# Ledger of designs, part 81: designed miniproteins, single chains, continued (2)

Each design is a single chain, and the fold is of that chain. pLDDT is the mean over its residues in the fold that is shown.

## One batch from the design tools (miniprotein)

Design m6815
Fold by ESMFold2-Fast:
Structure m6815 (fold): chain A 58 residues (1-58)
Amino acid sequence: SREELVEKAFAVAKEKLEESIKDLDEKTRQSFLESLRKHIEALSDEELERIVNNERPV
């Protein structure tokens, strides 16, 4: 479902970005992740699938 796809895409994007912003202030990091979630929820199913599949180069 779209909901499952959103959750998977958010998890992938969060993991990639969390590593990049790990040393930032906790509040700034959380604010960024909330903005990221809103962005992911606004994406099309095709864009969500691209994010999920980005980690499977087979």
Scores: mean pLDDT 74

Design m6816
Fold by ESMFold2-Fast:
Structure m6816 (fold): chain A 96 residues (1-96)
Amino acid sequence: ELLDAAALEAEVARARAEAARSPAPRTALALLRLRERRARGEEVAEEELSPRERALLAIEEATRAGLPLEEILARVREIDPALAAELEALIAAEAA
């Protein structure tokens, strides 16, 4: 992970530049920022996390554990119902 920090930093910088020209989905940007912080070895205390950031961490952990999508969404709804609604809308749009 530490060996990939420079590559991740470059990808985040490119994503930010693209978002300035044509905004990316808020969820994708928040996840990239969280990944950048973790790749730099930053310890993120729960007290410093927004509900959205805590929900994104729960998604990462549940996905890594191989949990089904319905269970991942249930955890997100418990932490941040607004983010759960955004994810459900994105899934529906992709499925259409």
Scores: mean pLDDT 62

Design m6817
Fold by ESMFold2-Fast:
Structure m6817 (fold): chain A 65 residues (1-65)
Amino acid sequence: GIEEAYALAEASGKSLEEIAENLRRALAGNEVVQRVALADVQKHMPSARSLEEALEAVEEALKAS
């Protein structure tokens, strides 16, 4: 959820906007890029089952910011 998106931002040292853009780029990437990106995201957003769910949570956090 939104709290996990903030945790990801704090851990990465990036803005929520930069994280959203990075997730969109990962989704446009090959299978290896998507797998690595999802594994990294799940370290801070364990409830995210997919990169799409992670991006939705980050976009919701951006609306709340």
Scores: mean pLDDT 80

Design m6818
Fold by ESMFold2-Fast:
Structure m6818 (fold): chain A 101 residues (1-101)
Amino acid sequence: MSLSREEQIEAVLKSLTGSSRDASLVHLATNLIAIDAVENNMSPEDVEAVLKAVGDILRERGLLSENQLKGLDTLTVTPTPEQVALAEEALKRAEELLKNL
């Protein structure tokens, strides 16, 4: 069954119970990008670039675990300014959703 955008976001928020704020932000931001990718028929390459941009922002903020940093280092794509903007928007939406969690 296909869930609505709102139902998918709600399911992700429920899965964050007991997680740290930083881990919740990473998880929520990546899931918001996955939802947007499916709805907008984004290519796998575009999705990888936006996820790389999210990872780069989170690395600069010191929010990534050692394993997440190693995963990020395997991504060889360089995000475009537009893909960085999508990553920043997803993080902003994730932060607003977490304020109400």
Scores: mean pLDDT 73

Design m6819
Fold by ESMFold2-Fast:
Structure m6819 (fold): chain A 92 residues (1-92)
Amino acid sequence: SQYDQLAAEQQQLQAEFNQLKQQWNSILDKLPKEKQREGAILFTVTSVLLAALDFALRNQAPIDEIQALLQQTKDSLASLKKFVDEAKKLVS
């Protein structure tokens, strides 16, 4: 079903988020406080979007609404990845 395909994409995004969280936690204590605060906000925003996407999928929300949440989550995750990659360079 379309829901099964969207659920598979959500699981992939969750896995990417978990990987970024592990990388972030490994460098957190070496980062300036401003970067720690910025990261906390970005991780929180992405986490909320992932939770909203999961909720929409479990409740079989309209496909167009799930697709919109999926795209927002992908965009948020891409920004988060860029932030973590830049932060990693600061502690190298």
Scores: mean pLDDT 90

Design m6820
Fold by ESMFold2-Fast:
Structure m6820 (fold): chain A 60 residues (1-60)
Amino acid sequence: NATAQRAAELIARAKAAKTVDEVRELMSEYRELHDQLTDAQHRAVAAAMAEPIRAYLAEV
């Protein structure tokens, strides 16, 4: 479904993120999708985003 496709896209983009602005944009899209995700999709997206958030936002 469309929600599963968007979740997969966020995960792929999170793993490829290279700048603070890219991570901020991903966080914005994740917040928009939050209420549409299943528990499993939510956990998968959050796990994929944890490393880029730590790398690019924790020190800035």
Scores: mean pLDDT 76

Design m6821
Fold by ESMFold2-Fast:
Structure m6821 (fold): chain A 60 residues (1-60)
Amino acid sequence: MEVKKVKKGETVTVTATEEPLLVSLSTEDGKTKTWVLKPGESVTLTAEEDSTLKVEPLSE
């Protein structure tokens, strides 16, 4: 599990290469957005507020 702090206005790209990933972006006010990436998919996220990015592999 990878956890990274992302500042407001920062853009981060997450790519799933071999396994499905669950990507979560949680703001400091408690809002969480989640994305499920299949192998070969990418998501580009821009933080609207200071946030924590969490990436974890999914075992399907």
Scores: mean pLDDT 78

Design m6822
Fold by ESMFold2-Fast:
Parts: sequence; C-alpha cells; structure tokens
Structure m6822 (fold): chain A 82 residues (1-82)
Amino acid sequence: MKLPKNLTPEQKAKLDALFEKMNKDGSGKISREELREFLKEQGIEVDDETLDKAFELANRNGDGYLDKEELYRFLVFLSSLS
C-alpha cells in the first residue's frame, strides 16, 4: 500500500482502523507476527526477508513492536521494498 506524504483524514482513519483491527490485545502495539497474519488474511504475500526489512526500518525504538507512527512507516517501507 502506498501512503502519501500527507495523509487525508479518511486515509488516517482507515490506517487507524487497520491498527485497531491488528491490535488484538489492546496494548497499543503490533508485533511482527500479527502484521504477517494480517497481510496473509488480506491476500498480500510478502517474503519473510521483505517483511523483516520493512519491520526493522519502521521499529525505530527496537522493542519488537510497532505503534501507530511506526505502522505508518512500516507500510511506506513495505510498499517501497515490494
């Protein structure tokens, strides 16, 4: 998915809804495994190498989870690497 540099209110709402859908435990964080499962459910096949690269680039704090800001970054990197 390509994200514009400036998100419209509708695009931000969709991305926030996507984050909430993947945030199954309510922690405000999404694991790499949750992202992989979600992408498979959407019919998006991504190689582990591409997923790992995008996740590492987005996971700025190195905690192994993505918050909403890092999720935006992850989708941008994923779209540029695929």
Scores: mean pLDDT 68

Design m6823
Fold by ESMFold2-Fast:
Formats: structure tokens, C-alpha cells, sequence
Structure m6823 (fold): chain A 68 residues (1-68)
């Protein structure tokens, strides 16, 4: 899980800087919508897809912990 997340993060960092990626992820963690983040930072469709993949991996990890 973490290995795949690191690969996606590395791709985002290559397109933006590490600081900008960190800010985007922090806003997502605070409950900002992907559409609002896209409008504010001018994200491409490709970058939105990468963020959706990260969210999917995070949901998979959470689901394993919640299923009791």
C-alpha cells in the first residue's frame, strides 16, 4: 500500500514541487473537495486521477481496519 502511494506521490512531485503536493494533500485531509482543489491550484485531469488513486488506496486500508 505505502509503496504504491510513494510512486504516485513521486509522480506528483515531478509535476509540482513537494511543498505544493503537501498542501493539496493537507486540504484533502481537511475535507476540501477535489473540485475546489482543482479550481484553486489549476490541477489537470491527470493529477485529479492520481489523487483519486491515492484516495482509493486509503479507503482500502481503512476498510481493512473497520471490518470487524
Amino acid sequence: LQEKRDEILDKLVEIYDEKTVGEILALRARGESLEDIRKRFGLTDEQVELLNELDKLEKEAIERGKKR
Scores: mean pLDDT 70

Design m6824
Fold by ESMFold2-Fast:
Structure m6824 (fold): chain A 90 residues (1-90)
Amino acid sequence: GERALAAVQAAAEELEKTKFKDLDEATKAAREAIERAGREHGVDSATASATPGGNTISLAAVADGHVAIADLEVVDGVPKVKSLSVLPKD
């Protein structure tokens, strides 16, 4: 999943440059960023979700049977990458 990883990294880098008012705004921006990056990198699907009761946002992109995931922690309104992973092909 080179394309999936590239999409997730591009979206995460864009989000790290922006300060948001709250987690809801950050999550909305994350969804828009990953959908745009996914389109640009030709992935099969791209999504963003917030963890219930937390301050983390997960970005996911799927291409060629690989899933790339970035977990971002929102610190002082700024999303920061906590982890990046690529899952093997199913």
Scores: mean pLDDT 80

Design m6825
Fold by ESMFold2-Fast:
Structure m6825 (fold): chain A 78 residues (1-78)
Amino acid sequence: MTVTVTLENGTVITGEGETPEEVAEDARKQALAQGLDEDTAERAGKMAGTAARLAMEEGKEELSLTGDELERRAVLHL
């Protein structure tokens, strides 16, 4: 699956994988590759993992969310 998340600083990160955990790790690596610090990259990975989990629950192969939309949806599902 593929998820795209927009971070609080406006940076767009795309993560790909078969599981939410793989998507989270890919997004973290993509954030580091874009020059983001380790703390920001870890947050990007966690956001992408949460988005991937939501995509799985909704039966979607792709999902694009802003940070605000992801936060609202994650709170409702957790």
Scores: mean pLDDT 75

Design m6826
Fold by ESMFold2-Fast:
Structure m6826 (fold): chain A 80 residues (1-80)
Amino acid sequence: GLESLDKALEAAEEGRLTEATRHLSEAVQQLLDKTSDPQEKQRIADIARKTVDAIERGDLETVRKQIEELRQFHERLERR
């Protein structure tokens, strides 16, 4: 959930790339499991790829932006 996104950002800011990617993967998998729309699944996958690339490059501005987008997906999918 949201906790995994927070841990991913903290790990990325500390340069712990493997932990950042692991926490990101956990958050992304939870979103994909809750989403049945193929277009939304593709959008989530695209954001995840961009976030991984940004983590590996140390682009913390992009990491923060992409994690915020994933946070918004979590909040919307849990909202009824």
Scores: mean pLDDT 81

Design m6827
Fold by ESMFold2-Fast:
Structure m6827 (fold): chain A 64 residues (1-64)
Amino acid sequence: LREEGRRFEREGLRHARRGDYRSASRHYRRASDLYESLGTPEGIRRSRELRDSSDRMDQFDRIS
């Protein structure tokens, strides 16, 4: 998988742990796009997982 996708995923997690859900959501969305661009079954699966994480972060941002 692309190193860039892994970096955005890691950055998203760090923001989420700080309660910065808006930044976390943006980073997870960017990671999702990168994994999707790989066109592999593993990349597509991880992309969907990251989109779900991004959506969850958006929900947390609205209620925090």
Scores: mean pLDDT 80

Design m6828
Fold by ESMFold2-Fast:
Structure m6828 (fold): chain A 87 residues (1-87)
Amino acid sequence: MVTGKAYVKTDPVPVKLEDYNKKIKELIEKLRKEAEKGKSKAEVEGYAGDRKITVIVEAPTPEKALELIEEFEKRLEQGIDHVIERD
């Protein structure tokens, strides 16, 4: 297993920080479960006041770890839009 850690800074957040953290918490659970089904591990941390998302992944190769980080960044952006939508 290879452990990769990256900071992902989002552009200006359209949602207030408190609401953003709630949406991030829900998305973290979903992404964690999806990573496990793919025989990989991932953790995503978001904190009030920081406007930073820390992505920590474990994968069999460095290339796969980077791929997971990129996918999680993409899913975080899409997940925020989905949560803001009327669902």
Scores: mean pLDDT 56

Design m6829
Fold by ESMFold2-Fast:
Structure m6829 (fold): chain A 100 residues (1-100)
Amino acid sequence: SALDARLDALIERARAIKEESTDPLVIIAADLVIEAAELLKKSNLSDAQKQAYIDQLQDIIDRIQALMKQDLSDIKVTNELIGLILRLIGLIFDIELEME
């Protein structure tokens, strides 16, 4: 499906981020994107629900890549990465709750 193709693209993009980065928070964030995308692929959620989560994951991965261009030793950049990690944990929890 078109949604599975978008999820596969997110997984490959997150894997590329893990290969490019040595920063532990970036690697954790990328792993959580992969986990969320793989959960969505396994889920029986509606296409509308999957699309809403995919749009959020695309926003998150765009923000991770933008932060990777900044100084990762900066406390503000670190705090933004932590915020994205917490958002990803929340999305994974929401997906699991909606899986029927």
Scores: mean pLDDT 89

Design m6830
Fold by ESMFold2-Fast:
Structure m6830 (fold): chain A 65 residues (1-65)
Amino acid sequence: SEADLIRAIARREALAVGLSEEAAELYAELVVQDPSLSRREIAERLLERIRDPADRAALRAMMGM
């Protein structure tokens, strides 16, 4: 399906920027569920849920922080 393809692409992009497999899945789900969200808004939402220091650092880097 189109949603499965979008999820796969988003997951790959998240992994490429240093997110874990688990964080990349959460990122991909947000991209599929709300395509109106910017990458910054997705990163901000994930920072509310993700506790892992390495994933948090990767998300901040994505936001230019």
Scores: mean pLDDT 84

Design m6831
Fold by ESMFold2-Fast:
Formats: sequence, structure tokens, C-alpha cells
Structure m6831 (fold): chain A 93 residues (1-93)
Amino acid sequence: EAIEKALELAEKYLKEGKIVDIVLGPTYPDILEKVREAMKKLAEIRKKFPPTPKPADVIINLVDGPEARAQLERLVALNPPKEVHVFDLEPPP
């Protein structure tokens, strides 16, 4: 699943000593709880790796949409990462 793949990718990069940020934009009601659960899991992963003041090496976007893309673009422009990953969380019809 997209959320699980994003969290696995984040843990992989954090283990490699890279700085990882996950960008969350507006969410559809159907996926809001999944996004909240992913944020809790990410917080648990981050507890294993202390925070750093360096800019992000990798950005992972869990929600695709106009605001999420704008937020990602703004973050990339301010602190350009080496890699960007986008996982679309399209809700079912």
C-alpha cells in the first residue's frame, strides 16, 4: 500500500543517515484516518533517529493534490532535497 511503502522508504533512508521529510497536503475524508495513522507511525520511526538541523535529503509526499503539490514545491525551493518521492493516495470512488 502507498502509505506502507512510503513509511518503509522513510525508514530505509533514515537508517542510511539521510534526512527525510514527509509532506501532507489536504486529504479526502476517506483517507484522512490513514494519513493520521501514517503520521503516528512516522513519529515512532523518528524516535529511533534523533532530529537534525540539516536540510532534507529526501522528501516523501503521501497525499497528492493541488495544496500538497504547492507545499512540496515551496519546501523544495527553500531547501532542495536530493530525492523526491510521491505516493498518490487516490480515494476509491
Scores: mean pLDDT 58

Design m6832
Fold by ESMFold2-Fast:
Parts: sequence; structure tokens; C-alpha cells
Structure m6832 (fold): chain A 77 residues (1-77)
Amino acid sequence: SLAILEEALRQLEEAVELAVRYRRFDDARALLDAVQARIDKLMAEKNGSLFTPEQLQEYQAAVERARRVIDEAERQA
């Protein structure tokens, strides 16, 4: 579960770069939503015990950064 989330976060970063290049923002947003849903599911399933507070904060920060990059790029498109 955690390994899948970490792979999804890496894929999100790459997808955001590609979406900006090709203006495929819907694909990037779908991946962003999938990553957020995975975080939410793991939090619910394990009552947050799967993550350290630092790991959860880092993962949420990565999602927030990706969202801002997509939003800014889409605004400029």
C-alpha cells in the first residue's frame, strides 16, 4: 500500500510535467485525485498509524505542490 502510494507520487510529478508540455490537464488532475484518494484510504484503513507525521505532511505537501503547478499551468494555457 505505502509502496504503491510512493510510486503514484513519483508518477504524479512526471505526469504534471508532461501535462504542462502537452496541455493534458485532465489526465494530470485524474492522477492527482487518485493519489489523494489513496492517501485518504490508507489514513482511514490504518487510523493514520501507517505514516509518521512527517511522512504524511511530506506526501500532502507533494500533492499540494502538484495541484498548484497544474492550476498555474492551466491558467496560463
Scores: mean pLDDT 76

Design m6833
Fold by ESMFold2-Fast:
Structure m6833 (fold): chain A 94 residues (1-94)
Amino acid sequence: SMELREKAEEEVRRAEEAARRAKELAESGKASIPEAIGLALRGIGSAFGAEILADKAVKAGELSKEEAEEIKKRAREYAEEAVRYALEAMKLGQ
């Protein structure tokens, strides 16, 4: 079973969803500052989770180092997008 790999990919998907929702919030013009903050924190937390799980999956033999770095990169990029769009959404609420 590739349980750690699957959990790492689940955290990447959560970061991606946080980024998508933050973008939708920014594009809607209907700013909710608490929701924007929540999405940024969710993106960051999921990226951190993906990094820990990817490293554990390498140690368990479920991922190569190269596959783990790709998972970490995708998670970080989604977290960065979630933060960026959350900041844009918060500016619209002023």
Scores: mean pLDDT 86

Design m6834
Fold by ESMFold2-Fast:
Structure m6834 (fold): chain A 73 residues (1-73)
Amino acid sequence: SAMAAREAAERAEAVKRAKDAFERMAEILPQAASGIRTEGDSLVEAMEKSTAEQARRAADAVEEAARKAEEQA
């Protein structure tokens, strides 16, 4: 249905935002980069199985963490 397609699109956008934020954190914290990428993969897998709203909240939290890491750099 159109609603299911919209839900999937919103979730995919949130997943992309989370992936981009994890990549930024890995660049800021090179000694922890492998761990950050592994954790990112696990969260992305969970987000793909969640609702768009839950995925969006997860992406917001990761973006905030990336912003704080950048401020401390």
Scores: mean pLDDT 85

Design m6835
Fold by ESMFold2-Fast:
Order: C-alpha cells, then sequence, then structure tokens
Structure m6835 (fold): chain A 66 residues (1-66)
C-alpha cells in the first residue's frame, strides 16, 4: 500500500459507507466485493505494520457482518 494511515482510514470509511448502501439497496454482489476489499485492506495493513489501520478496518468489517 502506498497511502498514509490517515488516507487508509478515510478509504476504510468510504468502503464501509458504500457497503452499507449496497446492503440497503439489496445489492449482494456489490456488498460482497466491498467486504472483500475491506478484508484485503486490513490484511495488507497488518503485513505493512499499520496495526491501527488494520484494527480500524476489522472493526468496520465486524459491524457490517452484524
Amino acid sequence: MQLSEEELKELVDSLYDAALQAQKDGDQERYQRLLDTLETLARKAEEQGMLDVAKYAREKIQQLKE
């Protein structure tokens, strides 16, 4: 990843909002793609030592799966 931690957290927020909208719209395909993107972002953040970003993304993923 080539983004700052602040930019990555903003990206997480944007992806989370988009996933919520897809869920409300009944767009299961878009919802799943956005979830997969968030999970990939969390994993890559962990690999790069960006633990705060990874934790933030994981919390958003948990909220979506509730």
Scores: mean pLDDT 82

Design m6836
Fold by ESMFold2-Fast:
Structure m6836 (fold): chain A 90 residues (1-90)
Amino acid sequence: MEKMTLEELKAFLQELAARPELADHARVLENQFGVLLEYIEENGGKDANGNPLKDEEGLYDRKKFLDAFIAYLAQGDPELAERVRRLVEE
């Protein structure tokens, strides 16, 4: 599993939002990422199902974080969520 610091995870999101396929949604992606990150930090590094997304060293599991982020996006914008999923999984 790929482990990332908070700074590396933020850099990854900036690169993702800079993709031509997502350029029109960059602000939405940045805002939703911030909301999800606050939720995870307030819940001890866990998602809504209690699964740890952040380890004891403060490193995030990239795949688990992205899965949670895509699920969160799908609640408001399922088309955007599907675009993000395709870019990170294919």
Scores: mean pLDDT 75

Design m6837
Fold by ESMFold2-Fast:
Structure m6837 (fold): chain A 83 residues (1-83)
Amino acid sequence: SLRDEIRAMLATVRATLAEVEAELPSLSPADQALYRRNMEQMRRDLAEAERYLDTDPRRAMHFAIHAEATVTALRMLRTVERL
């Protein structure tokens, strides 16, 4: 179902958040500040997605997509830094 797909997406976003959080202590203070701001925005999008999951799955999907976009941006930043 659409709700199950959204739940799977949110679980993936949460897993990536945990990975990024574990990496934070090894980053520079400037990078930590940037990552923390993006993580805070991502947590807000996750909360909104969960809020609307049962009542408005389409709206929940919009927030899930926004959270996933932020996750993708953070992963791209880490990949470029490791190149």
Scores: mean pLDDT 82

Design m6838
Fold by ESMFold2-Fast:
Structure m6838 (fold): chain A 102 residues (1-102)
Amino acid sequence: SLLEAIQEVKDRFTSRIAELKAKLTSLKEKYKDNPEVNKLLDDALAYLDQALAVVQSIQDSDSLPTLEAKVAEAEYLIGRAVGYRVKAAQLYREKQRQQAAA
């Protein structure tokens, strides 16, 4: 049914966001001595919190255009979080390279 499909979408997003948050939390501990890197990871976590709020806002009574808009917004916010995670890793590698050259 449509209601079952909506619940499956919510469950998949919730699981994906939880896995990404766990990975980001692990990276924050790994890079704890790098405040600039940690700020990018905090920005990534903030986007995941926003994505989770959008997913949790999905209602069985939402119109199809509203449901599609919320799914698109959640995907966009997750994409932003992944982008900040990539930037954090790149910044960490650059800082390590600069420290080795100093």
Scores: mean pLDDT 89

Design m6839
Fold by ESMFold2-Fast:
Structure m6839 (fold): chain A 81 residues (1-81)
Amino acid sequence: SKEDIALETLARLLRLTHRALRAARSEEERQAVNDLTSEALAEIEKVYKEAEEKNWSLEEFRKRLEEVLERTERGLAALIA
């Protein structure tokens, strides 16, 4: 279901955020990680609502959430590099 895909996406986001927070060396880096994570959460919620409203396929919904995770992973990597 879309709910299962969303929950798996949230679990993956939590793992990415946890790794980034563990690698952060300053309060500024931790704040940046938290800000990026909050943005990703808001985007996942918007994607979920849009998918329900527009009746997207599971494949389309999964691809859109993968895009969010990929952008977030790249952003987190840039912050802690």
Scores: mean pLDDT 87

Design m6840
Fold by ESMFold2-Fast:
Structure m6840 (fold): chain A 86 residues (1-86)
Amino acid sequence: SSSAAKKEEIRKKADEEELEAFREMVARGASLDELVERTREWLIRKFEALGNKKGAENVREASKTESGREMLEVAAAVMVAVAREQ
């Protein structure tokens, strides 16, 4: 439940599963919409794996609002940046 341990866990799992997908999608010119959809699915699975059902629900609802969609776009950009830096 500490933020530090949670951030490390997110980075490690992303490195194993999603970072390669993000790198390939970016390299082949995937649209922002594709990256956002992938990020949304990844975050939902991530929160569910952490036992945070409320967090997963919040991500599902995010795509229904302007602010939430903007958050998903930022999250997608962060995933791409993390993939590029590793």
Scores: mean pLDDT 75

Design m6841
Fold by ESMFold2-Fast:
Structure m6841 (fold): chain A 64 residues (1-64)
Amino acid sequence: SASAEGQALQEAVRVARELGLRLRYTMDEDGSRTFTVGDVREVLRRLEEAGHTEVARKALEALA
């Protein structure tokens, strides 16, 4: 089952994609994606600047 933390990060990734923001990730053979914390934090800052404050805050709490 997906954790609340995982769901918050998935939502942030979805919004970032809609805004055309590129996230750096490693893709496994299973199609899963792994992100670095630094790259995610940079994207979350841009989401806040774009007005997606709630999405960014939830994802930041998941990384804390």
Scores: mean pLDDT 69

Design m6842
Fold by ESMFold2-Fast:
Structure m6842 (fold): chain A 109 residues (1-109)
Amino acid sequence: SIKEKAIEFLELAAETFEYLAEQARKRGNDGLAEIFEEVARKLRETAEKIKNASDEELIQLLKETVDFLRKARQEVLEKYKDDPLAPYAINVLTLAELELRRLIKEIEA
Protein backbone atom coordinates (compact mmCIF):
# COMPACT_ATOMS: atom_id res chain seq x y z
CA SER A 1 0.00 0.00 0.00
CA ILE A 2 1.02 3.67 -0.33
CA LYS A 3 0.97 3.89 3.48
CA GLU A 4 3.49 1.01 3.78
CA LYS A 5 5.72 2.60 1.10
CA ALA A 6 5.65 5.93 2.98
CA ILE A 7 6.52 4.30 6.34
CA GLU A 8 9.38 2.20 4.86
CA PHE A 9 10.79 5.23 3.04
CA LEU A 10 10.59 7.52 6.11
CA GLU A 11 12.27 4.89 8.35
CA LEU A 12 15.10 4.34 5.81
CA ALA A 13 15.59 8.12 5.44
CA ALA A 14 15.68 8.49 9.25
CA GLU A 15 18.45 5.83 9.48
CA THR A 16 20.43 7.76 6.84
CA PHE A 17 20.17 11.04 8.80
CA GLU A 18 21.07 9.28 12.07
CA TYR A 19 24.24 8.06 10.32
CA LEU A 20 24.97 11.56 8.93
CA ALA A 21 24.48 13.05 12.42
CA GLU A 22 27.03 10.59 13.87
CA GLN A 23 29.53 11.51 11.13
CA ALA A 24 29.00 15.25 11.75
CA ARG A 25 29.55 14.72 15.52
CA LYS A 26 32.80 12.80 14.84
CA ARG A 27 34.02 15.73 12.72
CA GLY A 28 33.17 18.26 15.49
CA ASN A 29 30.29 19.90 13.59
CA ASP A 30 27.70 19.71 16.39
CA GLY A 31 25.40 22.27 14.72
CA LEU A 32 25.11 20.21 11.53
CA ALA A 33 24.68 17.04 13.62
CA GLU A 34 21.74 18.68 15.47
CA ILE A 35 20.02 19.46 12.14
CA PHE A 36 20.41 15.81 11.02
CA GLU A 37 19.20 14.53 14.42
CA GLU A 38 16.10 16.78 14.19
CA VAL A 39 15.40 15.55 10.62
CA ALA A 40 15.71 11.90 11.76
CA ARG A 41 13.37 12.54 14.72
CA LYS A 42 10.76 14.22 12.47
CA LEU A 43 10.89 11.36 9.94
CA ARG A 44 10.45 8.66 12.64
CA GLU A 45 7.63 10.64 14.32
CA THR A 46 5.87 11.05 10.96
CA ALA A 47 6.22 7.29 10.20
CA GLU A 48 4.57 6.43 13.56
CA LYS A 49 1.71 8.93 13.01
CA ILE A 50 1.07 7.51 9.52
CA LYS A 51 0.41 3.98 10.92
CA ASN A 52 -3.00 5.11 12.29
CA ALA A 53 -3.70 8.03 9.91
CA SER A 54 -6.71 8.47 7.61
CA ASP A 55 -6.02 9.28 3.92
CA GLU A 56 -6.60 13.01 4.62
CA GLU A 57 -4.24 12.91 7.63
CA LEU A 58 -1.65 10.97 5.57
CA ILE A 59 -1.61 13.69 2.86
CA GLN A 60 -1.28 16.42 5.52
CA LEU A 61 1.54 14.57 7.35
CA LEU A 62 3.47 14.06 4.09
CA LYS A 63 3.03 17.74 3.09
CA GLU A 64 4.22 18.88 6.54
CA THR A 65 7.26 16.58 6.20
CA VAL A 66 8.06 18.01 2.72
CA ASP A 67 8.00 21.55 4.20
CA PHE A 68 10.24 20.42 7.08
CA LEU A 69 12.78 18.87 4.66
CA ARG A 70 12.83 22.05 2.54
CA LYS A 71 13.60 24.16 5.63
CA ALA A 72 16.33 21.73 6.74
CA ARG A 73 17.91 21.79 3.24
CA GLN A 74 17.86 25.62 3.23
CA GLU A 75 19.53 25.74 6.68
CA VAL A 76 22.29 23.32 5.55
CA LEU A 77 22.86 25.43 2.40
CA GLU A 78 23.01 28.72 4.35
CA LYS A 79 25.07 27.65 7.40
CA TYR A 80 27.06 24.50 6.50
CA LYS A 81 27.62 24.53 2.71
CA ASP A 82 31.42 24.23 3.22
CA ASP A 83 31.16 21.01 5.27
CA PRO A 84 32.08 17.89 3.20
CA LEU A 85 28.84 16.21 4.39
CA ALA A 86 26.66 19.09 3.08
CA PRO A 87 26.50 17.98 -0.61
CA TYR A 88 25.53 14.44 0.43
CA ALA A 89 22.93 15.72 2.92
CA ILE A 90 21.47 18.16 0.34
CA ASN A 91 21.14 15.31 -2.19
CA VAL A 92 19.43 13.02 0.36
CA LEU A 93 17.06 15.84 1.49
CA THR A 94 16.22 16.66 -2.16
CA LEU A 95 15.54 13.01 -3.07
CA ALA A 96 13.43 12.55 0.08
CA GLU A 97 11.34 15.63 -0.83
CA LEU A 98 10.84 14.35 -4.40
CA GLU A 99 9.79 10.85 -3.20
CA LEU A 100 7.29 12.27 -0.67
CA ARG A 101 5.84 14.62 -3.32
CA ARG A 102 5.50 11.62 -5.68
CA LEU A 103 3.61 9.67 -2.96
CA ILE A 104 1.30 12.67 -2.33
CA LYS A 105 0.44 12.81 -6.07
CA GLU A 106 -0.25 9.03 -6.09
CA ILE A 107 -2.68 9.39 -3.12
CA GLU A 108 -4.44 12.46 -4.68
CA ALA A 109 -4.87 10.70 -8.08
Scores: mean pLDDT 88

Design m6843
Fold by ESMFold2-Fast:
Structure m6843 (fold): chain A 69 residues (1-69)
Amino acid sequence: GLDPAAARRAAEQVLAEAAPDDLATRYVAQHVLAGREVDVERAARELKVPVGRVQEAVQRVAAAYTALS
């Protein structure tokens, strides 16, 4: 499993750097901060963005987590 403290720091960093209209990045970061799973397909449908945009947001948080771990 993920280190919760490192995951939280990664999500906080990504959220702080996200543009206000980057709904996919904000959604993913907020879910990670809340300890919730991100369903990429559901998120894409709810936010009306391409699945790839949500996947990119997940990879941004994962990259930040790797840098902080």
Scores: mean pLDDT 82

Design m6844
Fold by ESMFold2-Fast:
Structure m6844 (fold): chain A 73 residues (1-73)
Amino acid sequence: MQLSEEEIEEIARNLADFLLRHLGPRLPALVAGLEAELPTLAEDEYSAVLARFGLPRHRRPVLERALALLRSR
């Protein structure tokens, strides 16, 4: 299924809000860890990392955008 940039932005905003509400004090460490690992992860590793953090399977651009939104707050 083809995701538009508008759909990516909407999903990323919803994911950022979800993470902020549910992770609370752990959020800064999670964001830092994911931002450090994401650029170097292979596709298989990316899927495993998302599963490890209990995150639903999202495309890399959605998660990267959500992390950027969290950092801008």
Scores: mean pLDDT 67

Design m6845
Fold by ESMFold2-Fast:
Structure m6845 (fold): chain A 83 residues (1-83)
Amino acid sequence: MTPEEFELEVELALVEIRHGIVKRDLENGMPLEEAVKDYEELIKEYQALSERARAAGAVPIARDTEALLKDLQKELESLKEKL
């Protein structure tokens, strides 16, 4: 693992932790409008990480980030249906 790949892995882990916090807060009564905004920001961060990982040639990290992005997009669509 290169130093750049390590930084990408750490940043990915931090975004995943934030995603988990938003999910927990939503389960505990967070307003849907606020959750949608938080999910849109998380999607933006995952997109940026995926692009950076691809540019760095970190294909496994890019694939993992893209899979998480796809799942997050589906979760956002589900939340918007409840608005």
Scores: mean pLDDT 83

Design m6846
Fold by ESMFold2-Fast:
Structure m6846 (fold): chain A 91 residues (1-91)
Amino acid sequence: MEEIIRRALDAAAARDYEALIEMANSEDKEEAITAADILHVEAVFAALAGDKERLEALKETAEKLSEHELPEVAEIAKKTVEFLEEKLKEL
């Protein structure tokens, strides 16, 4: 798990959200769930920064995962979309 967490965090820090989508689509359920969790954490930090462009990019990324076949990923993604929609209304 340390390697997976590190890769997800590195992708988020680089704003490489396509890499997070690829991880979330992994056959490894732990990798997929970790990527979705890190995407949500990134959304929280983007909201604290008030970065509208980053919030919109994260919302599009989370929307792609909201219909994911793995229920845990889909649930995290849907919560992330709802969080981002609310934060975008505040801007």
Scores: mean pLDDT 83

Design m6847
Fold by ESMFold2-Fast:
Structure m6847 (fold): chain A 73 residues (1-73)
Amino acid sequence: MIDEKTLEAEVLTALGDMYFALGKRISSKNKEAALEYYELALEQYQRAMELDPDNVTARRGIEEAEKAIEELK
């Protein structure tokens, strides 16, 4: 059985992780770009959680992205 929602959640979580990593990389040089990447990461993690509420990686990603956004403000 193919669980399409779980697979989509995994893809969205991976995309969130990518945006989060880009935000971390640029944060010391461009806080505005870092903020945009963290906001994109948060959006992907939130979508992943809507599809798979048990996705621990997405849940942790939301917490880390929100913290990173607050630290930039």
Scores: mean pLDDT 84

Design m6848
Fold by ESMFold2-Fast:
Structure m6848 (fold): chain A 74 residues (1-74)
Amino acid sequence: IEELKKKLLEAVKKHDVDGIIEYTRELFKALKEAGKFSRELARATVRGIYALTLINDPELLKRLEEVVDEVLAE
């Protein structure tokens, strides 16, 4: 989990959209397996990631919300 958080922060720093999506999915899956995942936590995390990019990219926000739904469906 800590390594995934570091990779996610690096992807945000580099504005690597695909990396942000991938590491967010991996982090949420790991949190779900640990019993620490909820829709509320996921939504708060998505909002935080989006805010940190400082860019109005509605497609990034939409893709992050899709990741939340994907992980919850599993």
Scores: mean pLDDT 73

Design m6849
Fold by ESMFold2-Fast:
Structure m6849 (fold): chain A 86 residues (1-86)
Amino acid sequence: MPLPSGEEIVEWARRQLKKVVEDTKKEVAELLAKGDFKSAELVREIGEGLVGIIYGVAKRLAEKRGDEEAVKELEKLYEEALKELA
């Protein structure tokens, strides 16, 4: 099995992170509108965990490829995703 390119790994991670952030923000907003602050916080924590899993998988693949630029871009995407969930 050939490893995907660093650019393909970054593009995959960008799409997955965007989806998790958007889905999490939507669910948090709906819960906050209902006054369910405890469930909103739990959903945010789950979203952060999913962001971490996506980043961890993508980083491992980029490291196996020896693509340090892809690893740096993935770290940047991870930090931006966490900021959006904060």
Scores: mean pLDDT 86

